# Designed miniproteins, single chains, continued (3), part 9

Each design is a single chain, and the fold is of that chain. pLDDT is the mean over its residues in the fold that is shown.

## One batch from the design tools (miniprotein)

Design m8282
Fold by ESMFold2-Fast:
Structure m8282 (fold): chain A 75 residues (1-75)
Amino acid sequence: MELEEIRKESEKVAEEEVNAKLKKIVDDSLQRSLAGEPSSLGALNVDDVLKALEDEKQAIFKKVYEEKLKELLAK
């Protein structure tokens, strides 16, 4: 069942990309806040960012999954 492996790999890639992006945003904002620099996240709508990342994750998954499927079928 190579389709299951491709799905899992595509999900992993999408999760890694989104998690890396989110971690960078959160870590940078936390560091600035601890240094006494407020409003790093105030300029960013946190709720909007999280929603956009979730949507991006689904889009990346779909693209990667379809590309991997295309490669598998071409063999």
Scores: mean pLDDT 72

Design m8283
Fold by ESMFold2-Fast:
Structure m8283 (fold): chain A 90 residues (1-90)
Amino acid sequence: MEGIEKLKEIKEQIEKAKSREELRKLAMEAVKILLEHHPDVRVAIGLALRIIGAWLDAELQGKSLEEMKKMLLAEIDAAIATLEKLYASL
């Protein structure tokens, strides 16, 4: 499943990211993947908004790079799990 594979690649890149700018770019790439590769558009929008929300919350609250990574990884893990469950239901 192309979207899940791409999100797993983004997850690996987030774990290795060394700047807030890299994390922003990777969060936006994850959003793009969700909107292009999904079995359900409503679920895809919901997951994308959660990733955007995690980025904004981390930035506005002045979270450290490692805390921002943790927040983004949690939402990407949730997105992967949700998509795997949806594809298994098809």
Scores: mean pLDDT 84

Design m8284
Fold by ESMFold2-Fast:
Structure m8284 (fold): chain A 88 residues (1-88)
Amino acid sequence: METLKELLEKMEEVLRWLRELGETTDLSEEELLELARKRLIEKLREVYEKTGDERVKELLERLEAAKTAEEFAKIWAEFGEELAKEVL
């Protein structure tokens, strides 16, 4: 299985966005990953509500279906990175 470090590397664009929000100070790698998952889902819901972009909806549904941090990070790396500049 992938390490927490590898999962955080896949989520780096989300982590940069969270640092800009000031919500990442003094968090562990595990806490950062969990915060990234929660905040990204909330942000994607907000963007979809405002834009109606079906790409955002598809990504949101895939990410909400992920049962593990590893699955979540893999989905983001495969489908989310192209949308990161439009969403974050």
Scores: mean pLDDT 75

Design m8285
Fold by ESMFold2-Fast:
Structure m8285 (fold): chain A 113 residues (1-113)
Amino acid sequence: SLKEILEEFKEKVEEILEEIKELVKDNPEALKIAEEAEKKIKKLLEEMLKSEDPGEQIDLLNEISSLFTQMIGDIIDAVPEEKKEELTEKLTELHEKFVKLVDETLDKIREEI
């Protein structure tokens, strides 16, 4: 069902956000960026789950994607130079994982329409 697809998306997004917070836990500015983005993303995920309109769900998913991408960029900009290369590589891997999840979720939503 559509709700099961969206619940799975929510769970996997929350897992990626926890991995990001763990990666940046020793960087207070980066952690603050991650926590603020998580609050906004969780609110949009709740709105997406409450919607019964696939068009609204796709729009909300695109908003979540934009916020996630912005969060990654802001975190990279906030981390110290000494850790920047290592953290950028790990954050890029998590961002690619998120993008694949978004694409797979959009395909599943379209199949349910």
Scores: mean pLDDT 88

Design m8286
Fold by ESMFold2-Fast:
Structure m8286 (fold): chain A 62 residues (1-62)
Amino acid sequence: MQEKIDEFQKAVAELMEAFEKNPNISEEERNEILEKIQTAAQQSYDRAIEVAKEALEKVKSL
């Protein structure tokens, strides 16, 4: 359980760093992504980690 929480926190931290490095992502888009991750975390950390990693891939492609 703790390992999944740690992985989730790491994924979110990497995503936040990617937001900072990419000026083309609007605050509205950042908030929408974070809201989806938070909603997923309410259901499952595995799903939240997946959503965060998918968001990171999208951010890296911009």
Scores: mean pLDDT 78

Design m8287
Fold by ESMFold2-Fast:
Structure m8287 (fold): chain A 80 residues (1-80)
Amino acid sequence: SKEDVLEEVDDIEEFIESLLKYIKDNNVPKEEAAEVLELLLESLKKYLEYVKKEYPDMKEAIERLEELIKKVEKEIKKFK
């Protein structure tokens, strides 16, 4: 449902924030951090395609997911 999509996007935003904080606070090795973020990025891209296909009118949720993808891509670049 559309409500499930909104809850999922909120959960994803919170998870990303918590994960990035964990990586920073626990001095996670760059190689491991990059690997985890790459897996997350692939999952986010897959979910974005799902939302675009099933709920194309949820423009705000789509935009939020696109911004989260950009944020994760930017973080990965820091570890290269």
Scores: mean pLDDT 87

Design m8288
Fold by ESMFold2-Fast:
Structure m8288 (fold): chain A 87 residues (1-87)
Amino acid sequence: VSEEEVREKLEELLELVREHAPHLVPYVESIAEKALEGLRNKDKEALANAATGLDNLLQIAESWKAPQELIEAIREAREALEELAKE
């Protein structure tokens, strides 16, 4: 997984959150900022923490039956962050 791929997945996720769950935008933006800072600083712990934040978001989205498109975007972004954290 590339840093570029992670950035694109986070951007796609933010667009879907703005469309389907605008009240969660500040929460997701906070996670994205932490993830991008982790990429910039090569901070694997920050990337892992951002992935944990997305796992929490996934649980919230699943609890209210969010659109499948949003659930998939959360999962893809989380998996990409976890992959980069693992090297």
Scores: mean pLDDT 82

Design m8289
Fold by ESMFold2-Fast:
Structure m8289 (fold): chain A 85 residues (1-85)
Amino acid sequence: MLLKVTIKTKEGTSTFLVDVDTGEIVEVLSGEPTEAEKELVSNLAKFLAKNPGALEELLGKTVRVYPSLFGTSFPEPAEVYLEEV
């Protein structure tokens, strides 16, 4: 299943296309994400692939994500919005 993932940080807003069956980033749709932001989105996609119940809870909601929850080096919380394509 493909999801559109929008992240908002102090650096700006970026939108990604991710495949939650594989846990991979397919494409960067908009913005200029940093390597740390790409790492956060990649780890989020892998988490959702392993936890389909979490996907249902997070769809259509803006969630504040702390990088420590996903083992990333991203230094500050991001706002994440998930929608189906």
Scores: mean pLDDT 75

Design m8290
Fold by ESMFold2-Fast:
Structure m8290 (fold): chain A 91 residues (1-91)
Amino acid sequence: MTVNIVVDGNTVTITAPPSLTSLAVQSAQIAADYVQKTTGQTVTVTVDGTTVTLTSSSVSSAVMAASQAQQQLLQLSQQQGIDLTVVVSFK
């Protein structure tokens, strides 16, 4: 199963299958908390119509936010025994 994380400027979009939307939202919230504590800038993350705001200081911070979301999503997939392929794309 494939989950795509796309970073475009200050926006991070996570696309996940409906069965994984709750996991993707939770991962985005964890990433938002992490970035907000470390950077002070804002990036928007949208998962299946649900928007979570991430804080980032620049494109590099947005990259970190996307990487954190990817790591949390992979961790959650392993906990639930779901085989996920996560792709991160930057513009």
Scores: mean pLDDT 49

Design m8291
Fold by ESMFold2-Fast:
Structure m8291 (fold): chain A 94 residues (1-94)
Amino acid sequence: MESLLNQAKLLFLKAREALDAGDLETARAYLDQALAKVEEFAKQADEETRQKIAELMAKVRELWEDPSASVDELVAAESALLTELEKALERQKA
């Protein structure tokens, strides 16, 4: 769980760095990889957490496909998703 979360965080950071550089193709590739790691993490979570993660993943994808969406909105959605993953990891340690 923790290694998947750390991998997802790194991939989201790389996606943002590529986006800031204007490399939309590389940014999208890193985003897809990050979401794949989130999907693997979700498979180890309970049903309620999986549903919440799926909703947040859908929001991140929606914003990435919306040309009118701001970078701040994308960052906020990614942060919400990562926060939910961190909460799920903490619940597994309890």
Scores: mean pLDDT 79

Design m8292
Fold by ESMFold2-Fast:
Structure m8292 (fold): chain A 65 residues (1-65)
Amino acid sequence: MAELRALLEKAQELLDRLGATGIKSFEGKKITIAVSTDSREQQIRDALAAGLLRLAGLEVEIEYL
């Protein structure tokens, strides 16, 4: 529980630093990220953030807006 909380806090900081759309929901180790279709650059940032979170051992689903 405490370890998961720390990971989620770091994940949010990472998303904020990368300018990603942000975390939509949390379910155990699963994170859903909402990806904007308004900007190609934003889509790239969101994809990079998702990839980094997956490398950290989190399950990530991407929802396209």
Scores: mean pLDDT 66

Design m8293
Fold by ESMFold2-Fast:
Parts: sequence; C-alpha cells; structure tokens
Structure m8293 (fold): chain A 72 residues (1-72)
Amino acid sequence: LIEENQRLTEEFAELVSKLSKEKQQELLERAAKKGEELGKQASSLSEEELAEKAKEALREMIKEAEAALEEE
C-alpha cells in the first residue's frame, strides 16, 4: 500500500506538472483539502484503512488532473 501510494503520488505530480499554473494551483488546493479531511480521520482509522482512503483520494485526484489536461 505505501509503495502503491508513492507511485500514485508520483503519477499525480507528473500530471499536475503538465497543467497551466492556474490549474496546478486549483488541483493542489483540492488535494490539500482531501489530505486535511484524511488527517482529521487518522486518529479513528487503522493504518490500513487510512492507506486505502489515501489511495482512493489519489486516484480521484489523478482523474481530475487527466480531465484538466484534456481541456488544455
């Protein structure tokens, strides 16, 4: 899971780097909000559950980045 989440994070960063500066800021703000919500839940979740939710959030962010690239 940690290894997979690292790979997904790298994919997201690579996609974001191809976007305009304005869209980069928008997606990074959305990613920060998702991270903040996961952080609030961290004390009530197991390590495995937190890793799975982080993976889902990363996959969602990757899809949003791909959609933004299609618009450019």
Scores: mean pLDDT 76

Design m8294
Fold by ESMFold2-Fast:
Structure m8294 (fold): chain A 89 residues (1-89)
Amino acid sequence: MEVVTREEILAEAEAAGDLEALEALLDFVDFMRKNDAGASVEIEEVDGSLRMTVTLYSAAGEKLGTREFTVTPRTLALLARYAGGPEKA
């Protein structure tokens, strides 16, 4: 599996035009890690873009919030590499 840095991912997202969406996603991942929160992710393809809905849960299982992001498949692949690999389990 490839391991990527935050800086590498942001640079590639900037080239793809998705920098703002990726920054928001990375901040969300950092919040999740800092607070030992879990996440549920739903992905829907719309006109060649991916609509990603992320729901955060506390360590106790309480729903903390839900956020929606529109990203390209490239930006989602970069996020997956940062989060632990390009493949779904």
Scores: mean pLDDT 68

Design m8295
Fold by ESMFold2-Fast:
Structure m8295 (fold): chain A 85 residues (1-85)
Amino acid sequence: SLEDFINELKEKIREAIRKAESVEQAVDEINKIFLDTPLPEGLTEEEWIKLFREIVKQVLDELEAEHPDDPIVRELRERFEKSLE
């Protein structure tokens, strides 16, 4: 299901961020996940980008709550918010 697909992506993104040694590594791994994931059936490229960004936002919200002092999570949030302008 789409929900299962989203949950699997959330877990991949979460693991990528938690294992990253730098913000740059986290960004690279998230971008790799995006590029390695085939476009979901029934979505346009624009809709997929929007969905992926929403999934990243949800993961960041969860990680900030779980690890409030993690500098990688904090810096990644700042970069994410800046990209939404």
Scores: mean pLDDT 84

Design m8296
Fold by ESMFold2-Fast:
Structure m8296 (fold): chain A 78 residues (1-78)
Amino acid sequence: LSPEQLAAAQELLARLVREGGRAAGIPEELVEMAADTALGRASSDELADVADKLSDEEKKKALEVIGEAQRAVAEALA
């Protein structure tokens, strides 16, 4: 990936995480932290700390949203 393609992919991933997370009813704090992590503005440790406060059902929804967003970004880059 070129630097421009990587930046575009990170922005798309952040957008899809925000849209999918809100649609799935994931807490706003986790949605914003996941988007910031995708953009390189937050660490994976910060995301993990927020995620550890979630119920098992919320964690499952969050993983599904992230997985769908990552797949969509991968398809867009192919």
Scores: mean pLDDT 75

Design m8297
Fold by ESMFold2-Fast:
Structure m8297 (fold): chain A 95 residues (1-95)
Amino acid sequence: MKPSLEELREEIERLARRAEEIALEVAELYPKASPEVQKELEKKMKEVMELAREAGELLAEGLRTGDREAYERALEVVREMVKLLEEMLELAKKS
């Protein structure tokens, strides 16, 4: 069954919180990583920031218009952001 707008918002909030937690873990590991890994993490973090901006714009549109599609698109972008952050965390842990 299709989730409600409230359920979509709750899922976006849950994933955004997870993204913040992973980003903090990556930040803790960053100074201990090799220079090559640090450079790769910086590149990937720029991609994360662009995804965060896109998700924020889509969420703002959804809040303004009540458009379900905007919330669904925001959810997909946040999922992509979390996946990229998880890849960054694995890279950082390999030191």
Scores: mean pLDDT 85

Design m8298
Fold by ESMFold2-Fast:
Parts: C-alpha cells; sequence; structure tokens
Structure m8298 (fold): chain A 77 residues (1-77)
C-alpha cells in the first residue's frame, strides 16, 4: 500500500537523520502508522500545515517526510 511504502521511505530517512530533523521524521512516521490508507491525503495535508509553522532542521525533516509520502502515493497509482 501507499502507507507501507511511505513508512519504508521514512524508516530509511531515520538511518541518517539526527536532532530536530530526526524528531520531525519520527513524529511523522508515528502519525503515519496510526492513519489508515484512505486518510493518507488528509494526513499529508496535516503535515503541510505543520511545515508552515516549522523552521530550521525541524522544517527540513517535515519536508523530507512530506516528499516521502507524496512519492509513495505516486508510486501506488
Amino acid sequence: SARDKAIEKLEELLKTASGPERRAIEQALDGLRSVPDELLPFYLWLLRQELDRASGPERRGLQKAIEAVEEALKESL
């Protein structure tokens, strides 16, 4: 599923991430694991709202998480 692909991509990102960037990716991954596939577009919208409020390494982590979810959805079409 798109969700499973997104989870895999985020887990790969965590292998090299640290600090606030890592924490942002971990939080996105935890949220993603709690969301059913049909609500992924809604979850993506929530991540984009968080991005508007974020800065520095946290924003970088959120951008990477958003890109991973978007790519997973694209690959599942």
Scores: mean pLDDT 85

Design m8299
Fold by ESMFold2-Fast:
Structure m8299 (fold): chain A 92 residues (1-92)
Amino acid sequence: SMKEKELEKLIEEVEELIRKNAPVEERLEAVEKLAEYAFENDAPLSYLVRIALLGGEVRAMAIRENASEELIKRIDEIIEKVKKKIQQKLAA
């Protein structure tokens, strides 16, 4: 579907930013954009799990790069929202 193509594109954008070691802020913004699109378009559980894993990678990299507490907090808020959405879908 068109929604799945956009999800795959947004996932690839995050993966590319990780591969090229882009700034933490840019990686974070890409994950936020991906998560928002997934929520707005009621993405299937499989995509939410992939997004949670990508968020976790961005978080781990941010910690290793000594990113600000503000950036880590923003990443944690995104991951928490994704986890909550996963739990909601599992309860349905």
Scores: mean pLDDT 88

Design m8300
Fold by ESMFold2-Fast:
Structure m8300 (fold): chain A 90 residues (1-90)
Amino acid sequence: MIEEIRRAAEELLRVVREAAYTGKLDSDAFRKAVNRLRRAALGVKTKEELDEVKKIMEETRDEISRIDPSRAAAYKDLFDYILKEAEKKV
C-alpha cells in the first residue's frame, strides 16, 4: 500500500515537473496521476496507514508548491479533498 502511494505521488510530481518545464499542463496525464493517487490513498484501512499517507501527501504537496508556486493553492485543495476522503475509511 505505502509503495503504491509513493509511486502515485512520483507520477504526479513527474507530470507537474513536465508542465513547469514546458509551460503546458497535460490535462489527461494530470487527471490519470491524480486518480492514481486518490485510489492509492483510499486504500487505507488503519489509522497508522492514514498517518503514513498524510506524511507522503504533505511531502508531495510541498514539492509541487516548490515546482509550481502559481498553482499551489489548487494543488493544496486537491490534496485536502483526497485526505478527507481517506480519513472516512478509518
Scores: mean pLDDT 78

Design m8301
Fold by ESMFold2-Fast:
Order: C-alpha cells, then structure tokens, then sequence
Structure m8301 (fold): chain A 90 residues (1-90)
C-alpha cells in the first residue's frame, strides 16, 4: 500500500508532466488540426480518469487529514487538465 507521502510524490510527478503539457499546448496547440485536437482531448481525459480512479483506491487507507492533502493536489492537477482542454477547444 502507498503511504500519503508516496501518493503526494506521485501526484507532484503527474502535476509536473501536466504543467509541461500545458506549456506545449500553449505554444503549439494552434498548429494542430481539429482532428488531432479532438484525439488529444480524448487521450488526456482517459488518462486523467484512470489516474483519478487509481488515486481514490490509494486514499481508502488514509485518514481525513491525509485525504484532504491528496484532494487538494488532485484539484490542482484537475485545474491544469481543464486549462489544457479549454485551450485545445478554442
């Protein structure tokens, strides 16, 4: 089972990857075709959904304070994912 520290480290890694994707989308998103944008949105949504499901399973062993820390990090990651999708839809 993952500790809260291990979960938070995993979340920081994923957040870093999504922040890099956001920067790439800001710079190069306008060069993508509408088909490529749709495919990328679908891929990001699927990856994020699978990741959230996995993290929620890890949270089952955590206390309320530890769960709150994980939820805060998940919210930060979700905001980045929503920003990526928003830019790709514009």
Amino acid sequence: MKSVEEILEELETIKYLYEDWLEQVKKYGSTLSEEEKKELIEAIKKQHEEFIAKVKEWMETLDAKEQAKVEEKLKEIEEIVEEIIKILKE
Scores: mean pLDDT 82

Design m8302
Fold by ESMFold2-Fast:
Structure m8302 (fold): chain A 98 residues (1-98)
Amino acid sequence: SSAAAKAQLLAALGPERVALIREAVQAALEGRDVEAIRLLAKAYDIPLSDEELEAIAAGDGETARKFSLKVREYLLGHIPLPEIQAKLRAEIERLKKE
């Protein structure tokens, strides 16, 4: 089920990473998009340069898409859950076609 897949994903990520993701969501809800992106990069251990962060903050949709692709590719390699891997592969293909 979707709920079981979510529980398995949260277990695989661990409490520290889940906390960073929750903080990123909260930052985004408060309109702090730059901080949300920084927290998300930390949560997934994705290297993000100051230049990439500034480009995303300036509304560079292509740089934002490349970052979204990096996050999903990282998760595909690090989350050993078949249902989540299938969803990540679908999202990666969608992002590549845009």
Scores: mean pLDDT 73

Design m8303
Fold by ESMFold2-Fast:
Structure m8303 (fold): chain A 72 residues (1-72)
Amino acid sequence: GGLPQEVKDALERAIRYLEQGDLKGAIDELERAKKLAEEAGLDTLNIDSARQSAEQGNLDMAILSLRATLAS
């Protein structure tokens, strides 16, 4: 995909935290990914959508959204 490696690494860590039920850890990594994406001039809509899903307790949807973003 067109994402920088640092963004990909942060999103992969966010997925791992979501799989462990660590919502705070996941949100911290999503915030890091968003900041890195913004610094790279990239769109953050998919990261924001994944964070919203996670905050609403839709962890499976958040994981699927992040995996789709990484596959792009």
Scores: mean pLDDT 86

Design m8304
Fold by ESMFold2-Fast:
Structure m8304 (fold): chain A 80 residues (1-80)
Amino acid sequence: AVTPLLVGLVREAVAQIRDESLSPEERARAARGLGQFIRDHPEAVLPVREEVLAALRAALGDPDPRVREAAQEALQTLEA
């Protein structure tokens, strides 16, 4: 069973990806971390999959190429 703690961690990563006050490096790190978490705990993403997809797709339009690349890799992991 997916714990509320794991779902909260996913939502925190989504919030960091969307937080324009964070540096591009911090947002890229959040997207990479989310991609790794999807690989390690795919079950934790299922309840919030649409929120994750929306955040990563929005990040594909980020002005920083590091954020776009991290979002692309995370999306590929989720769609595999």
Scores: mean pLDDT 80

Design m8305
Fold by ESMFold2-Fast:
Structure m8305 (fold): chain A 87 residues (1-87)
Amino acid sequence: MEEEEKKQKEAQELVDQTEAYARAAEANVAAGNSELARAYFNEANQLLQQLKEKGAPQEAIDQAQAYVERAEAALRADPANADLRAP
């Protein structure tokens, strides 16, 4: 029981960090700072990969993925990041 609670707490910490970087990416897109937005998005995506590699609960992975997908959508909507858009 304690080991599972510790894993859930560690997973939540990574989700919270993913949310922070994803929000920073969205904020920097809105501010016109495309390079910083991309850098923060990459950090959020790396944290999502860490959650997957650690075998975090699926709910934690899904939540982190939702934040990453929202940041990606913001980046794709930015004209300066045309390379991230679908053809």
Scores: mean pLDDT 78

Design m8306
Fold by ESMFold2-Fast:
Structure m8306 (fold): chain A 81 residues (1-81)
Amino acid sequence: MSADEKEALAIYKEAVEKLLAELEANPDASEAERLQMAIKALEEMKKRIEESDLSEEVKKKALEFLERQIKDLREQLEKAK
């Protein structure tokens, strides 16, 4: 595993842990609120990856993945309310 891959995974892990803590603090959050929290976490991850010193190849793959996830969650949010 390269240093770039480790950095990308660290960003992902921290964002997921933060999201899980927010969800645990708000157990009665609506489906729409949970989706909004997830979207925010992914957008923060996207920004951190874009601002990082990761290789262009790793950034491109990570950003493409995150953009697909954000789009899917936004579509779910529109259908939820």
Scores: mean pLDDT 78

Design m8307
Fold by ESMFold2-Fast:
Structure m8307 (fold): chain A 73 residues (1-73)
Amino acid sequence: MDKQLEEDRKTAEETMELMKKGTATPTQLMNGGIAAARIDVEKGLELASEASTKDGIGGMASRIIEGAVDAQK
């Protein structure tokens, strides 16, 4: 359990850094947002918002992250 939470936190933090650098892909934002939703709902929602600004699967990624956040409520 602790190891999984640590991995989720690391994934979320790494994805937030990629977002700040402007280099995150929609797939990376989706994976990081799902991980963030398990540890910090606010970070999950922030990554969902960023995903919605991307072309291609960005809207789908945002919806998937929002669903993961809702599952934690």
Scores: mean pLDDT 78

Design m8308
Fold by ESMFold2-Fast:
Structure m8308 (fold): chain A 97 residues (1-97)
Amino acid sequence: QELKEAFNKYDKDHDGTLNAEELLELLKDLNLKLTDEQKKELCDILENNGGPECDPNNPETIAYALILKAQLELNLDINNTVDFPTFVKLLEIIESM
């Protein structure tokens, strides 16, 4: 229930999805600090799945890589939006890192 409240806070238009920009705001508010190794692993995932060149120091490319990783683990179609189940999986990935 608390996760749904967090999701709804960042889902500003209440369309049931977060885009990469809204997810980036969430990651900033969580004060998420990734190690250089964790950033490299995310960049490897993005590059190996046909994404743009990843800059580990660019938080936008890290947000895209996190979305991609969550979607791949759920066997979903790859896109730039995060529904609630993808959001929960994304937070589980962050917690496990």
Scores: mean pLDDT 72

Design m8309
Fold by ESMFold2-Fast:
Structure m8309 (fold): chain A 96 residues (1-96)
Amino acid sequence: SAELQRLDEELAKIGEEVQKLPPEAQQEILEAVGTVQEALASRLSEFENGSLEEKKAILREAASEALSKIKNPEARKLFERTVEIDLRILEILESQ
């Protein structure tokens, strides 16, 4: 859909902003992404088979854990924006 394409474009723009960060801050984001992936993998069946609200709760919990990995304030803001977009994508995909 056009909205999903726009959200993908916004994620690409966030990726460009990440590349402007110091290498240490970029590494913090990579580790935070790994933390989310590991948390979701450990709860994969719950995430895949859950309701929209359950999926959103799992993603928010994983994101909260991941944010503990990020010390750089700009990296934190970019990661938070990524989580907001991921939540919106879930809403669109689950909304019928």
Scores: mean pLDDT 85

Design m8310
Fold by ESMFold2-Fast:
Structure m8310 (fold): chain A 74 residues (1-74)
Amino acid sequence: AQEQLDQDIALGLAEILLAVARLSLNKGKVDEETIQLLERALQLLDTVDPSNPDAQAVRKEAEELLKEAKEKLA
């Protein structure tokens, strides 16, 4: 029960961080904070069951956005 709640919270927080980072990228407003948001989202996803399809989808998008953010910051 507690472990599942913790995973649901981690996934929800990762989704929020991903959404904020996506908005920053869409506005062309990429900075170190955008990278930190994406890295934190991936760190939260590491606590979620790797077989969870929602977590897999969020992780893939976070990894793609992190790559894009790093390319734009460089």
Scores: mean pLDDT 81

Design m8311
Fold by ESMFold2-Fast:
Parts: C-alpha cells; sequence; structure tokens
Structure m8311 (fold): chain A 97 residues (1-97)
C-alpha cells in the first residue's frame, strides 16, 4: 500500500497532475505507517528527480551549457545518494523508475 502510494505520487508529479499529487500526499500523510522523515524523503526525491528531468530537457534543447548541466546533475546525484545513505534507498529507487 505505502509503496504503491509513493509510486502514484511520483507518477502524478512526473505527469504534472498537481491535484492528484496533492491528494496522494494527503493520503501518505494520513497513513500511520509513514513517518515524517519518510514523507520528507518522498518530497525531496520527487523534487530532485523532477529537476533532473527538466535539466535533461533543457540540455537537449540547447538552453543550458554542458558545464552547467554536468554541475547541476552532480548536485542532484549527491542529494539522491545522501537519501540512500539515510535509509531511503527504496524511495529513491521508486523515484528513478
Amino acid sequence: MVEELIREAIEAARNRDIPKLIELLRKLRETPEVTEEELEAVLIAIGMVGIRELLEELYKKGKITEEEYEALMKEIEEGLEKLREEGFERIVEIAEE
């Protein structure tokens, strides 16, 4: 149940379905099994993966330089690695699917 809600929230964010994302985040918040730290990890992972996808599109369209792209991607990967080290590896894996 929790993993499915996380997958749906990430999918809603990816599809820019803000109303569905808000509903799913509410459901996660109301789930007794979800800790505050896990909810924060979900939001951070959604944000970082979303920014990564936007950076890839901007680079593909020639809107940012290779140097800018590589620097920003490194910061995102370091942030995601920090989440893995803090015990949220599965959340990061779901976000990267």
Scores: mean pLDDT 80

Design m8312
Fold by ESMFold2-Fast:
Structure m8312 (fold): chain A 72 residues (1-72)
Amino acid sequence: SEELAERAAELAVKLAEEGYSIMEIHERLKKFLVEQGLSPGIARILAGTAAMLVKNGASKEEIKKRIQELLE
């Protein structure tokens, strides 16, 4: 779960730096998380949380911590 949270946070930051919208970040993160073996429902919640946090200026470490908390 820690490795997955790290990879998701890194992807969220990268997509925001590339100029993607919150909805585009959400969709790409959701796809990534489903490909990592998460259910679509959990993937949607985590992707939405990460997309909101990164667009509001959260650091990679803050996003990682929040994803880890939601996976517990």
Scores: mean pLDDT 86

Design m8313
Fold by ESMFold2-Fast:
Structure m8313 (fold): chain A 84 residues (1-84)
Amino acid sequence: VGEEVDVLYLPDKKWRVATVEESWDVEPEGETRYRVTYVGYPEVKSQVVVVPENKEPKAYGKLFSWVYLKPSDIRPATGKEVVE
């Protein structure tokens, strides 16, 4: 929590720098979930949830509006955009 990460936004295919605001590990499933906020924009909040397979234990599955990220699509801040 509070860590800066690069979030790959699939619609734009660009890495966005964000701060992990909330995270928790689901050990039985081996999942880590995060909620991030824009870095440098404390007034503007961009929410993104990283769930490898199960979004929530109750399978909320209502994150269509949000960017769905895999662990491979979130990493420490290394830049502003992805060029690959």
Scores: mean pLDDT 48

Design m8314
Fold by ESMFold2-Fast:
Structure m8314 (fold): chain A 81 residues (1-81)
Amino acid sequence: MLSEEELRERALELLREAAREFERQGDHATAKRARAVVESLEAGRLSEEQLLQALGDIASVSRDPALRARLEALAREMLAQ
């Protein structure tokens, strides 16, 4: 199983990717939300529970099925810890 630190690093990578993708699609609101989550994670202000909630919320509004599946897979791995 991945450590909490490894899960956090993967979440940061996926959320940065999601923010760029939403920006490219013109979904500035979701891109801003994803960037805010990244900033909170980098600052150490986000709990694992809050990260799990954010991953689920962002996945639910994603129109890219591949990105959605990756976000959902990471959330499932976090729940298995």
Scores: mean pLDDT 79

Design m8315
Fold by ESMFold2-Fast:
Structure m8315 (fold): chain A 91 residues (1-91)
Amino acid sequence: MKVGVVAPTEEQARLAAEYLEKALPEVEVVLTATAERLEEAIEELAEKGAEALLAADRELAERARPLAEEKGLRVVTDLAGVKKVLDELKE
């Protein structure tokens, strides 16, 4: 499953991506971005065929949701949310 990660800083996004891939081996992080590049990141993720966007916090998730859902991306805020999308794709 292809996933993007967005966080307030590049370092936070990178650390979240590394943790996510180690916790869920079936997940491939194809893009990390900062909050400032949110709209550009969502468009790139849709082009790459990503299934979900992990937003580091609720505010960032709410900002991402309208555009991400328009592009067919599910917005999640934690590891459990990513796992739920992965499990749904297996059904």
Scores: mean pLDDT 83

